# Designed miniproteins, single chains, continued (5), part 2

Each design is a single chain, and the fold is of that chain. pLDDT is the mean over its residues in the fold that is shown.

## One batch from the design tools (miniprotein)

Design m16035
Fold by ESMFold2-Fast:
Structure m16035 (fold): chain A 58 residues (1-58)
Amino acid sequence: SKEELKKKLEERGINPTDEELDVAYFAYQGLSKIMSEEKALENAEITVKMLRIRKERA
């Protein structure tokens, strides 16, 4: 669920907004079908970081 993903991201030092969590959760759900849970979670974390960089630098 989104709440479980949020907790896992918080354990990795990421505090996503609701908007960032929605995007990361979409990526996580799709990727978890084709790669390991751990790799899907890494990609969800990268997604949040990329969204933040784009908003601050673009």
Scores: mean pLDDT 78

Design m16036
Fold by ESMFold2-Fast:
Structure m16036 (fold): chain A 99 residues (1-99)
Amino acid sequence: KKAAAEAALREAVAEANALTAQLKAEADSLKTPPGILGHAIGAGEKVQKKVDDVISKGASTEEVEEALAQAQQLVDALRQALAEIERRRAEEQAEEAAR
């Protein structure tokens, strides 16, 4: 059970890191990136530190499960930030088309 929770935690962290990299790449294509991007990245860094601490200390199953829940919340927040980036890009394209 603990090994499965640790494996799930590692997968969630890997997904969060991949989404963060995608979010940064997408945001770099915008003239005006939304403030939510900075907050999402900052939250990701804090969760990553917590996860690294939990894994390094050989934490209990409960601590691993709590870290997994936090990592999953981060993944959800990053997906929402990507949707906001897409919305902002559509707005910029509409504004450019109106010129």
Scores: mean pLDDT 72

Design m16037
Fold by ESMFold2-Fast:
Structure m16037 (fold): chain A 84 residues (1-84)
Amino acid sequence: MDLVARARELLRKAEDYLKRGDYEKAADLAIEAVRALGSLQGVSVETGWTLRAIGIRIEAELRGDPEGGARRIIAFARERLAEV
């Protein structure tokens, strides 16, 4: 499977879960999309982007804002997709 096509499908599903109010699943899928996009750049970039996405999730959970967290991770993944 093309990793760009996989990332686009994961982001489409993440946005669907976000619309349904399933913020945890939206964040999970958006992190998978980030990981897929990072793997195209190499292991160090994959690791860095994935850790950043996880960090956004943890910060959002600590602030009691899982919706904002999911939205920020999706936005981060969209920005990475635009760079590929």
Scores: mean pLDDT 87

Design m16038
Fold by ESMFold2-Fast:
Structure m16038 (fold): chain A 77 residues (1-77)
Amino acid sequence: SSMEANIGISELGREVYRLLVERGVPKAEAAELANRFATAVARGDLEEVRRILREGGLPEETIERLVKRAGEIAKLL
């Protein structure tokens, strides 16, 4: 359902925020990137999802894992 997808997006966005902060991204920037990420997932825009995660400096292996999960969630929308 769309509510289940929205919960998944929220949880994945929180994970992205934590990963960014853990890597030394300032909290305000991490929150902005996580919010942009959540919006891109909600739109099913996996290309933008990948771009945002790269902008945040996440390693490629982490990016591919998060993009795959985002794609699974987007199919529920």
Scores: mean pLDDT 86

Design m16039
Fold by ESMFold2-Fast:
Order: structure tokens, then sequence, then C-alpha cells
Structure m16039 (fold): chain A 98 residues (1-98)
């Protein structure tokens, strides 16, 4: 369902932001990273165009991000945890769309 697609996107986008912050010398805890996930999730829920994109392309976008950045992000423990959560939600979204 749509919620799983939005969650998957939020986790991947949060992982990207966490890696960017770590490269800038900033430390991000898992708790702080989960706040970033929540902010992104709420932003998508409040924007009809972002919800439409998540519904139509959320699985495709999430998979592309995992393939492109997964290896690099896996080197950062917090980003790796977020990416693993994105994989779980995308799998659930695929199972429900079948």
Amino acid sequence: LLEYRIAAIAYVEAAKKVVELHKQGKTVTFEEAMEIVREIYERILSDPELQKLAKEKGIEITKEMIEKYGEEFSKYPVARALLNNAKIYIKKAEELEK
C-alpha cells in the first residue's frame, strides 16, 4: 500500500542525508536519523504530487537508489540500518501490489 512506498522513500532519502552529514564531519545517531525519516515521511504525506510520485514510482526509485548508493551507504552503520529498513518496506509494498 501507499504507506509502505512512502516509508521506503523516506528511509532511502534519510540514508542519503545521513551520509552527506557524516562526510561534512557531523555525527548523526540512529535516533536523530529516525527524526529525519519522520520529517521526510510527513513532507510526502502533506504534498499530493509527492504522494502521486510515491504511488506510481516509489518502488522503482527506491530500487534505483539502493543499487546506485547501497554499497557506499553500507559503510556507514546508521545509513546501512536505514537502507535495510527501506528494503523491508519496498518488499512489503511489492507483495501487496501483486
Scores: mean pLDDT 82

Design m16040
Fold by ESMFold2-Fast:
Structure m16040 (fold): chain A 77 residues (1-77)
Amino acid sequence: AVSATVESVEVKKDGNKATVTVHLRVRNTADQPVDATITVSVEVEVDGEKKTVTFDIHVRLPAGAEVHVTVTKTVDL
C-alpha cells in the first residue's frame, strides 16, 4: 500500500491568483515496489474564500521506501 501524509501547506496570494504549495511524505508500506498515482486534495482559505486544490502525484517507490515530495499549483480566485 502507498500512504501520503500532508506535512505542510503554504498559500501565497498574488492578485486574482493563489499559489498553493504542499509538502508531502509518501511511503510504500508493501514488501514490493509500487508504481502509482496518488490524488491529494487540500482545502485552503484565501481572501475569505474556501477552495479545494487537487494534486495528482506519480510515484515509483521500492518496497518500504519513503520520499518527500513538494507540489505547487496556482489557482484562480
Scores: mean pLDDT 83

Design m16041
Fold by ESMFold2-Fast:
Structure m16041 (fold): chain A 81 residues (1-81)
Amino acid sequence: MSEEEIAEKIIEEFKKKVEEAVKNAKSLDQLISELTKISKESYEKLKELIKDENLLRKAVKEIDDIAVRKYIEFSEKLAAE
């Protein structure tokens, strides 16, 4: 398995955990706590398994972008209700 394929699998697992966190979150504070936890876990896996610095940076950025987007979406939905 290539490092690129490993990074994609970690990102896909991260997306699944994020969707579960969004589904189960009852407040913004709970969501940010869960997003922080799963982001940290994904960063640790990426640092251990990905040796290509550019690929690692791209994967971390994608994880960060996903977390920020989901937080904004949840915040907007909560504010609309």
Scores: mean pLDDT 84

Design m16042
Fold by ESMFold2-Fast:
Structure m16042 (fold): chain A 72 residues (1-72)
Amino acid sequence: MVEEIVKLIRENINMSEEEREKVFKEIEENGVENLPLELMVKLAAIHIQVTGLPVTDELLRKIAERILEVLK
């Protein structure tokens, strides 16, 4: 599961501005309290992209573990 989330984050790190706007709209429609896993992954990927953090396996695994913790 962690490795699957890491893969999903990596697939979303290079989102266009248009794709990011769509994610924010979906978050607004769902509300921040009820975010599905897919939107949480996309939000994390946007955060990494915007902050310019180096994309390492260690960082992505830590983020994936945190997402799973929030969902329990």
Scores: mean pLDDT 77

Design m16043
Fold by ESMFold2-Fast:
Structure m16043 (fold): chain A 97 residues (1-97)
Amino acid sequence: SREEELIERLFRMLDKDGDGTVSREELEEFVRRLVDLALKGKKLTEEQKERLLEASIELFMDILDKDKDGKISRAELERFVRVLLKTRPELVEELVS
């Protein structure tokens, strides 16, 4: 239930319209927070962080936006989040805080 609670909370933040899709802008915000949390305490320049963020956004869009319509299905993003919960649950908990 904790895993399902975290997933539900995350998607309330991302899928504000409740239509079962996440926009590119919402995904960019998600990825920015994820990268910031993952790099917490790392000694990287602002330029290096920005490059990693941009590369991460492009990678996620390429993987998750299968229809190439600029929207990501909730199901595809949820699959990624479930993997993240198994490997780095602390990142998901911080993302929904």
Scores: mean pLDDT 75

Design m16044
Fold by ESMFold2-Fast:
Structure m16044 (fold): chain A 94 residues (1-94)
Amino acid sequence: LYASPEELADAILKEIEEKKPKILTVYVPSSSPFTAEEVADAVKKKLEEKGYEIISTVRRAGEYDIKFKDKEGKERTVRIAETLPNGELTPYLK
C-alpha cells in the first residue's frame, strides 16, 4: 500500500500522463490507512498544480469523479472508488 494519499495521487497522475485514458478508475480498499476522499482531494490539487483545468468534482456513495481538461483541451475523468470491508463496490460503481 502507498504510505499517503499524495503518493497514490502521484501514481494516478503518472498513469494519466503516460497512458492518457479518457476515464481512469482507481479503487481504494477499506483496509487503506487513508480514504478515497483524501485521495480525490490530493489528485485534484496535483492536477491543478500541473496546470490542468478542473471541470467538476462529484461525490456519489463512496465514488469521487474528477473531470478535468488536459493541456490539449480534451476532457478526461479520474474516478476514485471506495470498496466496502467485504470487498463490495459502492452502489454507483460497476
Scores: mean pLDDT 74

Design m16045
Fold by ESMFold2-Fast:
Structure m16045 (fold): chain A 59 residues (1-59)
Amino acid sequence: SDIDKLTKASQAAAEAVREAGGDPERAFELAYEKVKTIVDEDFARSIARAAALAVEQAR
C-alpha cells in the first residue's frame, strides 16, 4: 500500500540522517539512494531534500 511505502521511505530517510554525521549534502545523497527503489524519482528527490534540511536545521 502507499502508506507502507511512505513508512519505509520515512525510515530510510531517518537512517540517512543518522549516517550523514551532520553533513546535509551526504544526507541528501544517502536518502536519495535509499528511497529511489521505494518511491518515484520526484518524490525521492523531495525526501532527500527534506533529509538534508533536517540535518542543516539541527546544526
Scores: mean pLDDT 82

Design m16046
Fold by ESMFold2-Fast:
Structure m16046 (fold): chain A 69 residues (1-69)
Amino acid sequence: VEELKERSRELGRRAAQAAVDGNIDEAVKLGDELRKMIEEARQKYGDEVAEEILEAFSRGATEALAAAQ
């Protein structure tokens, strides 16, 4: 579970960076990877873990956006 949260945080950082760079296609692809990860986590571990993965993504994205400004 911790590895999934760390991967999600890294996906968030990459997605935010891609969006800042104007690479919307890359940001969309990373978002699709997140959706698959959330769905798998929900099925294996339940809604709480899926929400933690989404929160990790949001945290990573926020960190990257703050660094870009």
Scores: mean pLDDT 78

Design m16047
Fold by ESMFold2-Fast:
Structure m16047 (fold): chain A 61 residues (1-61)
Amino acid sequence: KKEEINKLAKEISDLLAKAFQEAAKVTKEQGSEAGEKKLDELLEEIKPKLDELYKKMKELK
């Protein structure tokens, strides 16, 4: 319901979708090991934002 939380959730969702798509592309071009490494790096970058979202959602209660 809070617009800032909705924006953050959408940003995270979009980043996750792009991360999986980029990892799949790298897997096709460079092989599965490179794709898995790329996905791991992208997910690690997204994780702090996901943790922030969980914290903000908890604060709404």
Scores: mean pLDDT 79

Design m16048
Fold by ESMFold2-Fast:
Structure m16048 (fold): chain A 82 residues (1-82)
Amino acid sequence: ELSLTDEEIEAIEGLLKLLEENKDKSEEEQQELISEFLSTLPEELRENIIALILEVLGEKGITTANVENVIEALKELLEKAK
């Protein structure tokens, strides 16, 4: 069971919603949206969210993040937080 803060859960849910609302955009545009969203977060929260995503991707042996892999990682983080 993954222990996430309320702020981390809110940030993950917000990013996931943003990507789902923009699923018709190109991968490049979606990657830019991820970067812009993360840049709006406080530094500590941003670094924590990035670390959590990278940990999930690492557990799957993924060395390069694409939008689909990031979306899957965000969904798994929320599922583990329940």
Scores: mean pLDDT 79

Design m16049
Fold by ESMFold2-Fast:
Structure m16049 (fold): chain A 89 residues (1-89)
Amino acid sequence: DRVAAVAQALLERMAPIAEEYAKADQPPEVRMEQVVDDAIAELERDPAQRPLAEALRLYREGRRLAREGAPDAELEEVAARLRAHLLEA
């Protein structure tokens, strides 16, 4: 299953970043945003990982829209795009 393999690769790349930010005295939501931003930057350095970077960018946008109280339709559209990228990557 390619989706499972992609998820596993993402977890392996994000785990060290998440551990580093877990020590910060910040709310979990803020730490997660920092972990995602750092993971995007790292994945973008490798052309083969750009589809994963795009998936994380969509996840980041979805979280931003949710914090701003965007309509469910906009959240669903971003979630659909994220799922499509995970299936293709």
Scores: mean pLDDT 68

Design m16050
Fold by ESMFold2-Fast:
Structure m16050 (fold): chain A 65 residues (1-65)
Amino acid sequence: MRPPPAKRHTAEEYLKEAKELIKKLEESDEFNEELYQQALGSINQALRHGADKKEVEELKKKLEE
């Protein structure tokens, strides 16, 4: 596929993405490994972009629920 022009992602956008992925995992009757890996990736990207460590740790705990 043709790559779109690079959109700047912020820590806030990665945190929002992680929260949405975690919500999808919680709504699923079965553990979805792909959603788990995507959520973990978004959490790690948020941390790399200067997200609050406390929020990152809380999201990781929810993900391991």
Scores: mean pLDDT 72

Design m16051
Fold by ESMFold2-Fast:
Structure m16051 (fold): chain A 90 residues (1-90)
Amino acid sequence: SVEEFLKRLEKAIKEGNLEEVKRILSQAVVEFRDDPTPLLEVLEKLGAPQELIDKVREILKKDPSEFGIAVKEFLNSEEAKKLLEEWMKK
């Protein structure tokens, strides 16, 4: 559920658990692909950097054949690490 996703993500952010944040986001973008509004609203509510939200929007627009690769490449990128670490320091 959206509420369970929000609670899990908020906890991982507060604990500074980068690997769990990546895991939760990876699962969420797959689960919410067809209706991304709740995912994007949770990210905004939890104070995600705008650059992270914009990147999630870009990934959600990818073809099914490119989507899985785009998710993995972004979450394992230096850009994602920097954005997620910035988010966890708020």
Scores: mean pLDDT 82

Design m16052
Fold by ESMFold2-Fast:
Structure m16052 (fold): chain A 94 residues (1-94)
Amino acid sequence: MAEEIERAVERGEITVEEAIELALERKIDAVGAAQARLLLGTASDEELDLVKKENPALSELADYKKEKKASRDEILELIAKKEKASQEELERAK
């Protein structure tokens, strides 16, 4: 895990994108990259599962982030699907 990169992002010294590039440049393995993205709030569900498997100390944080993300993503997907269906109905009713 690149703790120095995480602290630099928190201080606003570098962007999230720059932090990810630096983590990859340091040849951090897939687990290290996933942990960095978990802390930056950009981790995918697959990356959260990988962190849970390889670093049990972060398992509760990963579960919390995954549960919160899934809940919000489900709501956003439902809204998007309803808006698309409504738009298609309006176009068919022409």
Scores: mean pLDDT 61

Design m16053
Fold by ESMFold2-Fast:
Structure m16053 (fold): chain A 69 residues (1-69)
Amino acid sequence: AVPTRPVTVKLTTPDGKTAEITVERGDSPAGREAFAGELGAKAMALVKKEWPDFIKKQLDDAEAILKAR
């Protein structure tokens, strides 16, 4: 089995709220890729759940930049 260890990452929003995500990180190349993917997925899910207005604003701002297509 590939050994993993829990790593806790603290997220801070512009409104000063904080949230913690714990993700298992392995020392192998596959473990590092899995860690990056899982961290990104959990961070995105948490932000969408807890701060949907923040995500919507970021998407709306990005869409405004791309409106020329």
Scores: mean pLDDT 68

Design m16054
Fold by ESMFold2-Fast:
Structure m16054 (fold): chain A 133 residues (1-133)
Amino acid sequence: SSLGLPERIARGEVTEEDLQLIKVIYSLIEEIKKYDPYTGEKMEELVKRILEAMRKGDLEGVAESLLELIDLIEKAGSPYVLFLGLSLLQELVRLVDPQLYERIVQADREIRNVRELLDRWKELIRQWLAENT
């Protein structure tokens, strides 16, 4: 299905795959907390806001919290937190919209510079919001 979790929640079509992805997301947060507990706790708060916004069909709230997560990733002082944060964003976007996820993953394959990658991901998220609102 080309449908993201927000639309599938509205249809009552939450899957076991969705629950497994949420478990992966929380496992990434627990790993981040081992290197930077403060940043990990802030990322956990953003993940909770994203999941709640998805539950409510609040696409603006989803986009805003994803952009805040990218800002936290960009400010990460630890390379481990940076790389785990990149993985966290990809898994969250995979839940939000499979087509946006493919664009996010393609940018990661093409862009070697992390700052340029994060700037492109912000652009893709803003474009996704404009196309879906």
Scores: mean pLDDT 87

Design m16055
Fold by ESMFold2-Fast:
Structure m16055 (fold): chain A 63 residues (1-63)
Amino acid sequence: SKEAAIEGLEEGAKLLKEGASDLEVFQVMTDKGVSGSLANRFIKLAKELGPDKAREKMIEELE
């Protein structure tokens, strides 16, 4: 759901800031109901823009 995707993106951004691995972030996000493609896209975008801006942009895309 959209709510699950938002929760997953928020948790993913938090984990990346804490220094979690890409694999752990992907696993936690998908466990929360985020699709694998969305989780991968977020992780790639976070490497380019930072976790906060990546989360912000992807949440806007879900609205």
Scores: mean pLDDT 84

Design m16056
Fold by ESMFold2-Fast:
Structure m16056 (fold): chain A 64 residues (1-64)
Amino acid sequence: SDQQEYNHAHVLFKTAMDKGVQDADVNKEVQKVIDGDPSVETKTYEGRLFARGLAKQEERLKKA
């Protein structure tokens, strides 16, 4: 179970958003969940939605 690891990543990207910065390392960690982490133990529904939102925002930033 990597739920604690995911929770730490979740806190990391939330802190990054508070400072208006997007960390590639944080994005990579949440992307592991989005891309198909087979473990439901690693993610929460709420965390996954937020991670998805962050990934979309990062994509938009790069596209701009």
Scores: mean pLDDT 52

Design m16057
Fold by ESMFold2-Fast:
Structure m16057 (fold): chain A 63 residues (1-63)
Amino acid sequence: SLEELKETLKETIDFELELYERAAGKNPEAQKRLEELKEIKSLIDEGKTDEAVKRYLELRQKG
């Protein structure tokens, strides 16, 4: 369901935010990824689950 997808994505983003916040002070690429993850989190909080999923997949494709 859309609600289950939203919960799973939220948990995944929260976990990755924690990881990249730790790295952000040492690596500009980590800082960039942190900012992108924060934007995806904002989309989730706004209920824009489809847009959040699309942006997360695009982020993963960038490596």
Scores: mean pLDDT 80

Design m16058
Fold by ESMFold2-Fast:
Structure m16058 (fold): chain A 64 residues (1-64)
Amino acid sequence: MAEKALEAAKEAGAAGAKGGAGLGAGSRVTFNMPKEEAARIAAEAAGLPFEEAMRRTESGAKLL
C-alpha cells in the first residue's frame, strides 16, 4: 500500500529527529561520537543525502 510507504517515511523522520537531538543529549555519548552519525540520522529523517546533512549541520551549528 502506498500509505505504508508514507508511514515508513514519517517513522524514519521521527526517529531521525530524536536521533538528531541525541547529539545534543550527549550525556551518554562522549566526544567519541563523530558528526557523521548525527548527519546520517538527519539525512534519513529528512531524506537528504549524507553530505548535504553534514554541511547543513556544520553551517547551522557554527553560526546563524
Scores: mean pLDDT 53

Design m16059
Fold by ESMFold2-Fast:
Structure m16059 (fold): chain A 81 residues (1-81)
Amino acid sequence: MEKEKEVDELQREASRLGAEATRVAAKNPEFRDEAVRLLQEAFDAIEKARKDPENFDEYLKKAREAIEGLRAVVEKGRAAL
């Protein structure tokens, strides 16, 4: 239950940051490829966390790292806007 809440929160965060990254990437194609890669990695890790309870912590960490990277891309893009 708590694990599912954590994963759902990460998925919402990834979706929100993905939308923001899309706006940033529209002006800076350089950020687009990085944002797409990080967003894909985040969603893949989230999906695996849901399917593999035994490896939950590892996938959760990977998802958090990808989301942190995506957040950095958004912040850099906002500074350039």
Scores: mean pLDDT 79

Design m16060
Fold by ESMFold2-Fast:
Structure m16060 (fold): chain A 117 residues (1-117)
Amino acid sequence: SKNKIKYIVAVGIQNGEFFARVVDESYTFEEVEKELKEKNVKAYYIVELELDLKSKKTTILKEKFKAEGVSEEEIEELKKKTKKVIKKFEELVLKLHNKEITDDEVNEILAEIIEEL
């Protein structure tokens, strides 16, 4: 649909550090999870989302949480960081759709969102 954008956000812990990955509808949920498993990421939260650009509503289509070898505090931080990445990416996509930012600025802002984890 022209007014709907599907994307996947994954936030994980690797080597004691948080990282984020955001991918478009060219990736499947299963491909993102497979990549994380192949990289031996033991704690992650993956969320597949659909943003309706007309209503500005976000729908969660699929989600999966996995936590191995991490504390309860790290689990809560993982969930908080995932929600933060989702919200910031949603704001970025809406700004791009409204012509408030350029395509060249999208990559710079996305890198900043990921770096601030």
Scores: mean pLDDT 83

Design m16061
Fold by ESMFold2-Fast:
Structure m16061 (fold): chain A 64 residues (1-64)
Amino acid sequence: SELEEEARKNLELGDKSTDKKKAIEYFRKAKEAYDELAKRSTDPIEAGIYRIQSAVADLVIKKL
């Protein structure tokens, strides 16, 4: 889905960013996209995976 691609691209941009503020912005966008994917998912396993991805992005933001 477009939203899943958006989430993945934002994680990649955050990881590649040398600017802390830009990295945080990208990881926040990825987190928001994964949270939305989890809400839209009708499969509990898929929703759980997206929630884990959102949590990982949140942890990265907190470590920056």
Scores: mean pLDDT 86

Design m16062
Fold by ESMFold2-Fast:
Structure m16062 (fold): chain A 74 residues (1-74)
Amino acid sequence: MRSFIRIRVEDPSVIPAVEKLIKDNGGEVLAVDEAGGTILATVPTEKIPTLPEELKKATGGKATVEEVVPIEPS
């Protein structure tokens, strides 16, 4: 099962850390909007419960999950 996620980024300098964390969790970065402070990605749905805490630790609280949309209902 996978989910689309939208991540709010307060500082573009943390984008590489966010991308690494997504990949480390078996996800993939689909789009990066540095001007809008948004990253669109997919991750395994089972990683969603821990991802916000991991983002906070990796970015010093400068990235947060704003939206989650399940891709696979099973």
Scores: mean pLDDT 80

Design m16063
Fold by ESMFold2-Fast:
Formats: sequence, C-alpha cells, structure tokens
Structure m16063 (fold): chain A 114 residues (1-114)
Amino acid sequence: DLVKKFEEKIVGIYAEALEVSPSTIRTDPEFTLERLKKLSKEKRADILQKLTAEFFKALNEAIENGESEEVIEKLIEIYEKYTKPILELLGYSKEEIEEMMKTLRERIKETLKK
C-alpha cells in the first residue's frame, strides 16, 4: 500500500526530527505541535524539505504505477496534514496554505492529463 508506506515515511521523518515515538506523532498532535515550536526556523524548514521530497517521490511512484486519482488525493491529504503545522509556524496564513494546496492539486491534475 503506497499510501500507508508514504504516511509511515512522513511519520518517521517527524519522529526522528522531534526525538519522539512514531505513535506519538500519529496520536498526539498537540504534543507534536509543542515540540515543533521549540525547534529553530531552520530545523522546521529542514523537516518541511524532507516531507516535500518524500511526497514528490511517492507522487511520481503513484503516477508511474498508474494509481487512481483517489490514491493521489490521499497522498496530498497526508502531505497537507503533516506540512500545515510547519507552514503555520514558518509564518504562512491559513488562506496562503489553502491556496498552496489548491495550486498543488491543480498542477497534479494537469500533469495527469495527456
């Protein structure tokens, strides 16, 4: 399951960066946010870069394997869920983040057309 593999990679990046168990990342978003707040801006940006790299790797694998639009949307939803707190801490507004995710979805859909 490509979606499950991707989420496990994302959770692993977070767990390593925050020195917290993977289960805590999955089950305690408030504690995870407090740990993120204690990191430098540079460390938060590094996590975001690693999450983004894994997302595009998973997206490219999904496209190459001919995965459904439902699978691709699930990858985007996981990416949004885990990057949103970091983007907010980097100073992006809710509206800016929503526009970024909308633009990402539109570009992916255009790539999936011939």
Scores: mean pLDDT 85

Design m16064
Fold by ESMFold2-Fast:
Structure m16064 (fold): chain A 80 residues (1-80)
Amino acid sequence: AMERIRELARRAARRILEELLKLTPEMTEEEAKKAFEIWEKTTELTDKDIEAIERLLEAMAKAGDEEARELLRELEELRA
């Protein structure tokens, strides 16, 4: 169960990064990818991290992001 939650959380984090890149066009795609790789390698996803990702997905879903809504539902189902 936890391994599936972590994989979904990583997918959600990547999605959040993609949206952040669109809001910060001054950052190159390569720089954003490097930052994500470093974060992924050094960060063990805790329950607090997953909760923070859920909150970010909720905000994105409220803004009309359909993919964020889908990821949020999947996370909620896995945590139930």
Scores: mean pLDDT 69

Design m16065
Fold by ESMFold2-Fast:
Structure m16065 (fold): chain A 99 residues (1-99)
Amino acid sequence: EKEARVAALQAEHAALISGPLDTAEALYRLLDLLIEYLEIVAGLPEEVAEEIRRAAREIARLTVERPEDPEAQARVEELVARILELTKAPVEALRKALE
């Protein structure tokens, strides 16, 4: 089950990066694949993965709807910092697993 999911994600990732990454949809799919891969390989909890997905969606919304609002810009900075903190340990675990 887990191995089958990893193989499917790796195949989709390889196909995606071998093509043009010139649309927002392609970039969002790449992010989704990365998050799911971290959940499976690095043990990222589902609750943490969902927090990252919500933060990414909120960043996109604020950037489109309120691009020149200083409060919205501050919120985007907070969300980016939160994503970076949440991914530090999973990324290190993934790096160790891949060597």
Scores: mean pLDDT 67

Design m16066
Fold by ESMFold2-Fast:
Structure m16066 (fold): chain A 84 residues (1-84)
Amino acid sequence: MLKRVVEQASADPNPDVAAALLEMALAIAFRSPNLDTKEVDEALKLALESPNPAVREVALGWLKRLIDEGLATPEAKKLYEEAE
């Protein structure tokens, strides 16, 4: 589901809508008691590869937040280092 949201946000011509859609989807995912960190990491990787700069900015912001809070997987840390 999360990867599909990234695809829809990437296709949205309105950067505010694209950013809001991905931001809300990630926020919902992180409040889930059954958080699938692999699905989140795969979605963040797809978002970083997005042609939409608003989607990439949201992904970078979430990766930085996860790293700062000590919640990042090794894969998430690598994605952030490769993008920045």
Scores: mean pLDDT 79

Design m16067
Fold by ESMFold2-Fast:
Formats: structure tokens, sequence, C-alpha cells
Structure m16067 (fold): chain A 103 residues (1-103)
């Protein structure tokens, strides 16, 4: 679907940024997340993940505490099927990316 493709592209873009900044483990976790999303066939799950990403971007803009945003990003990665350790690394990458881009 158009939404699943946009989600995969978003996480691949975040992964590339993390790799360029030297955050190799976070980049690998984000690439695994993008691959899971490309293979996801459940439209309701894809939609739920897309809405949660919009919510995280809004939370960062509103100045919600970093730890709350990080936990929410971790929950998204787990929803997409990543294990706890990989989900934590992916979440850290998302938060760092948003902090750098939402100035």
Amino acid sequence: SHTSEKLAEFFEKVAKYMEEEGWKEQAEALRKLAEKLRREKDVSRITAIALEIVAIEMDVERGVPREVVRKRAEDIAKMAGLDEETAKKAAEGVVRYLEDKVK
C-alpha cells in the first residue's frame, strides 16, 4: 500500500541519517523495522503504526519528555514485530532523528 511504502521510506531515511552520524546499531535496527513494514500485509496494523508516528512527531513539537517519546517509538517497533533489544535501538534512532530535524 501507499502508506506502507511511505513508512518504509521514512525509516530507511532515518537509518541512513543514523549511519552517517556513526550510529550503526540504530541504523541496522531501523533497516530491520523498514523491512518488517514492507512485508506487513495487515492494513489496520500499518494504519495504526502510521498514526502513532504522526503522534510522536506532534509530541516532539509539543515538548513532551524525551523518555515518553522514546517509549512510544519502542512500542511502534514492537508492534511491527521487532524484539525488545532491537526495538530499543530503533526507538533511540527515531528520537535522535526527530530531535535533530524538529528545531
Scores: mean pLDDT 84

Design m16068
Fold by ESMFold2-Fast:
Structure m16068 (fold): chain A 79 residues (1-79)
Amino acid sequence: VSKIVSQEVALALRVMAEAGAEILKIETDLETRKVYMELRLKPEQVEKVLRAIEESGAKVLKAEVEGDILYVEAELPEL
């Protein structure tokens, strides 16, 4: 449980620092290790955010853009 929380925090910090995204919401499903994120960013920053998530070790499962908000479903790496 605590290891998954640490991975979520590390992912959030990387997305904010490297991609410049504003995190509106982040939720982690501890059972499936899936993270659901709502990020406010410019459309041209989407690829940078997705790359930052993958570089953190997480796998992007779904990504959808609605207006200035990116909805991401990602799977945290197994430790």
Scores: mean pLDDT 76

Design m16069
Fold by ESMFold2-Fast:
Structure m16069 (fold): chain A 72 residues (1-72)
Amino acid sequence: SKEEILKEAEEIFEKISEKLKNSDISTPQEAVSATSKALRAIGEFEEARLYLKKGDIEKAKEAVERMKEILE
C-alpha cells in the first residue's frame, strides 16, 4: 500500500541518516563523500514521496530501492 511504501522509505532514510551521523569525518574527501550521499538520499526520498502523491506505486518502489543502494 501507499502507507507501507512511505513507512519503508522513512525507515530507510532514518537508517542512512544514522549511518552518516555515526561516521567520523576527518578528511575533506570524506566530508564531500558524506555530503554527496546525503543529497542523493534526500533526492530519492523526495522522488518516492512525489510518485506516491501521483499514485505511481511502481516508480515509488523503484525510488525506495535506490535508497537501499545508498544505504550500502
Scores: mean pLDDT 84

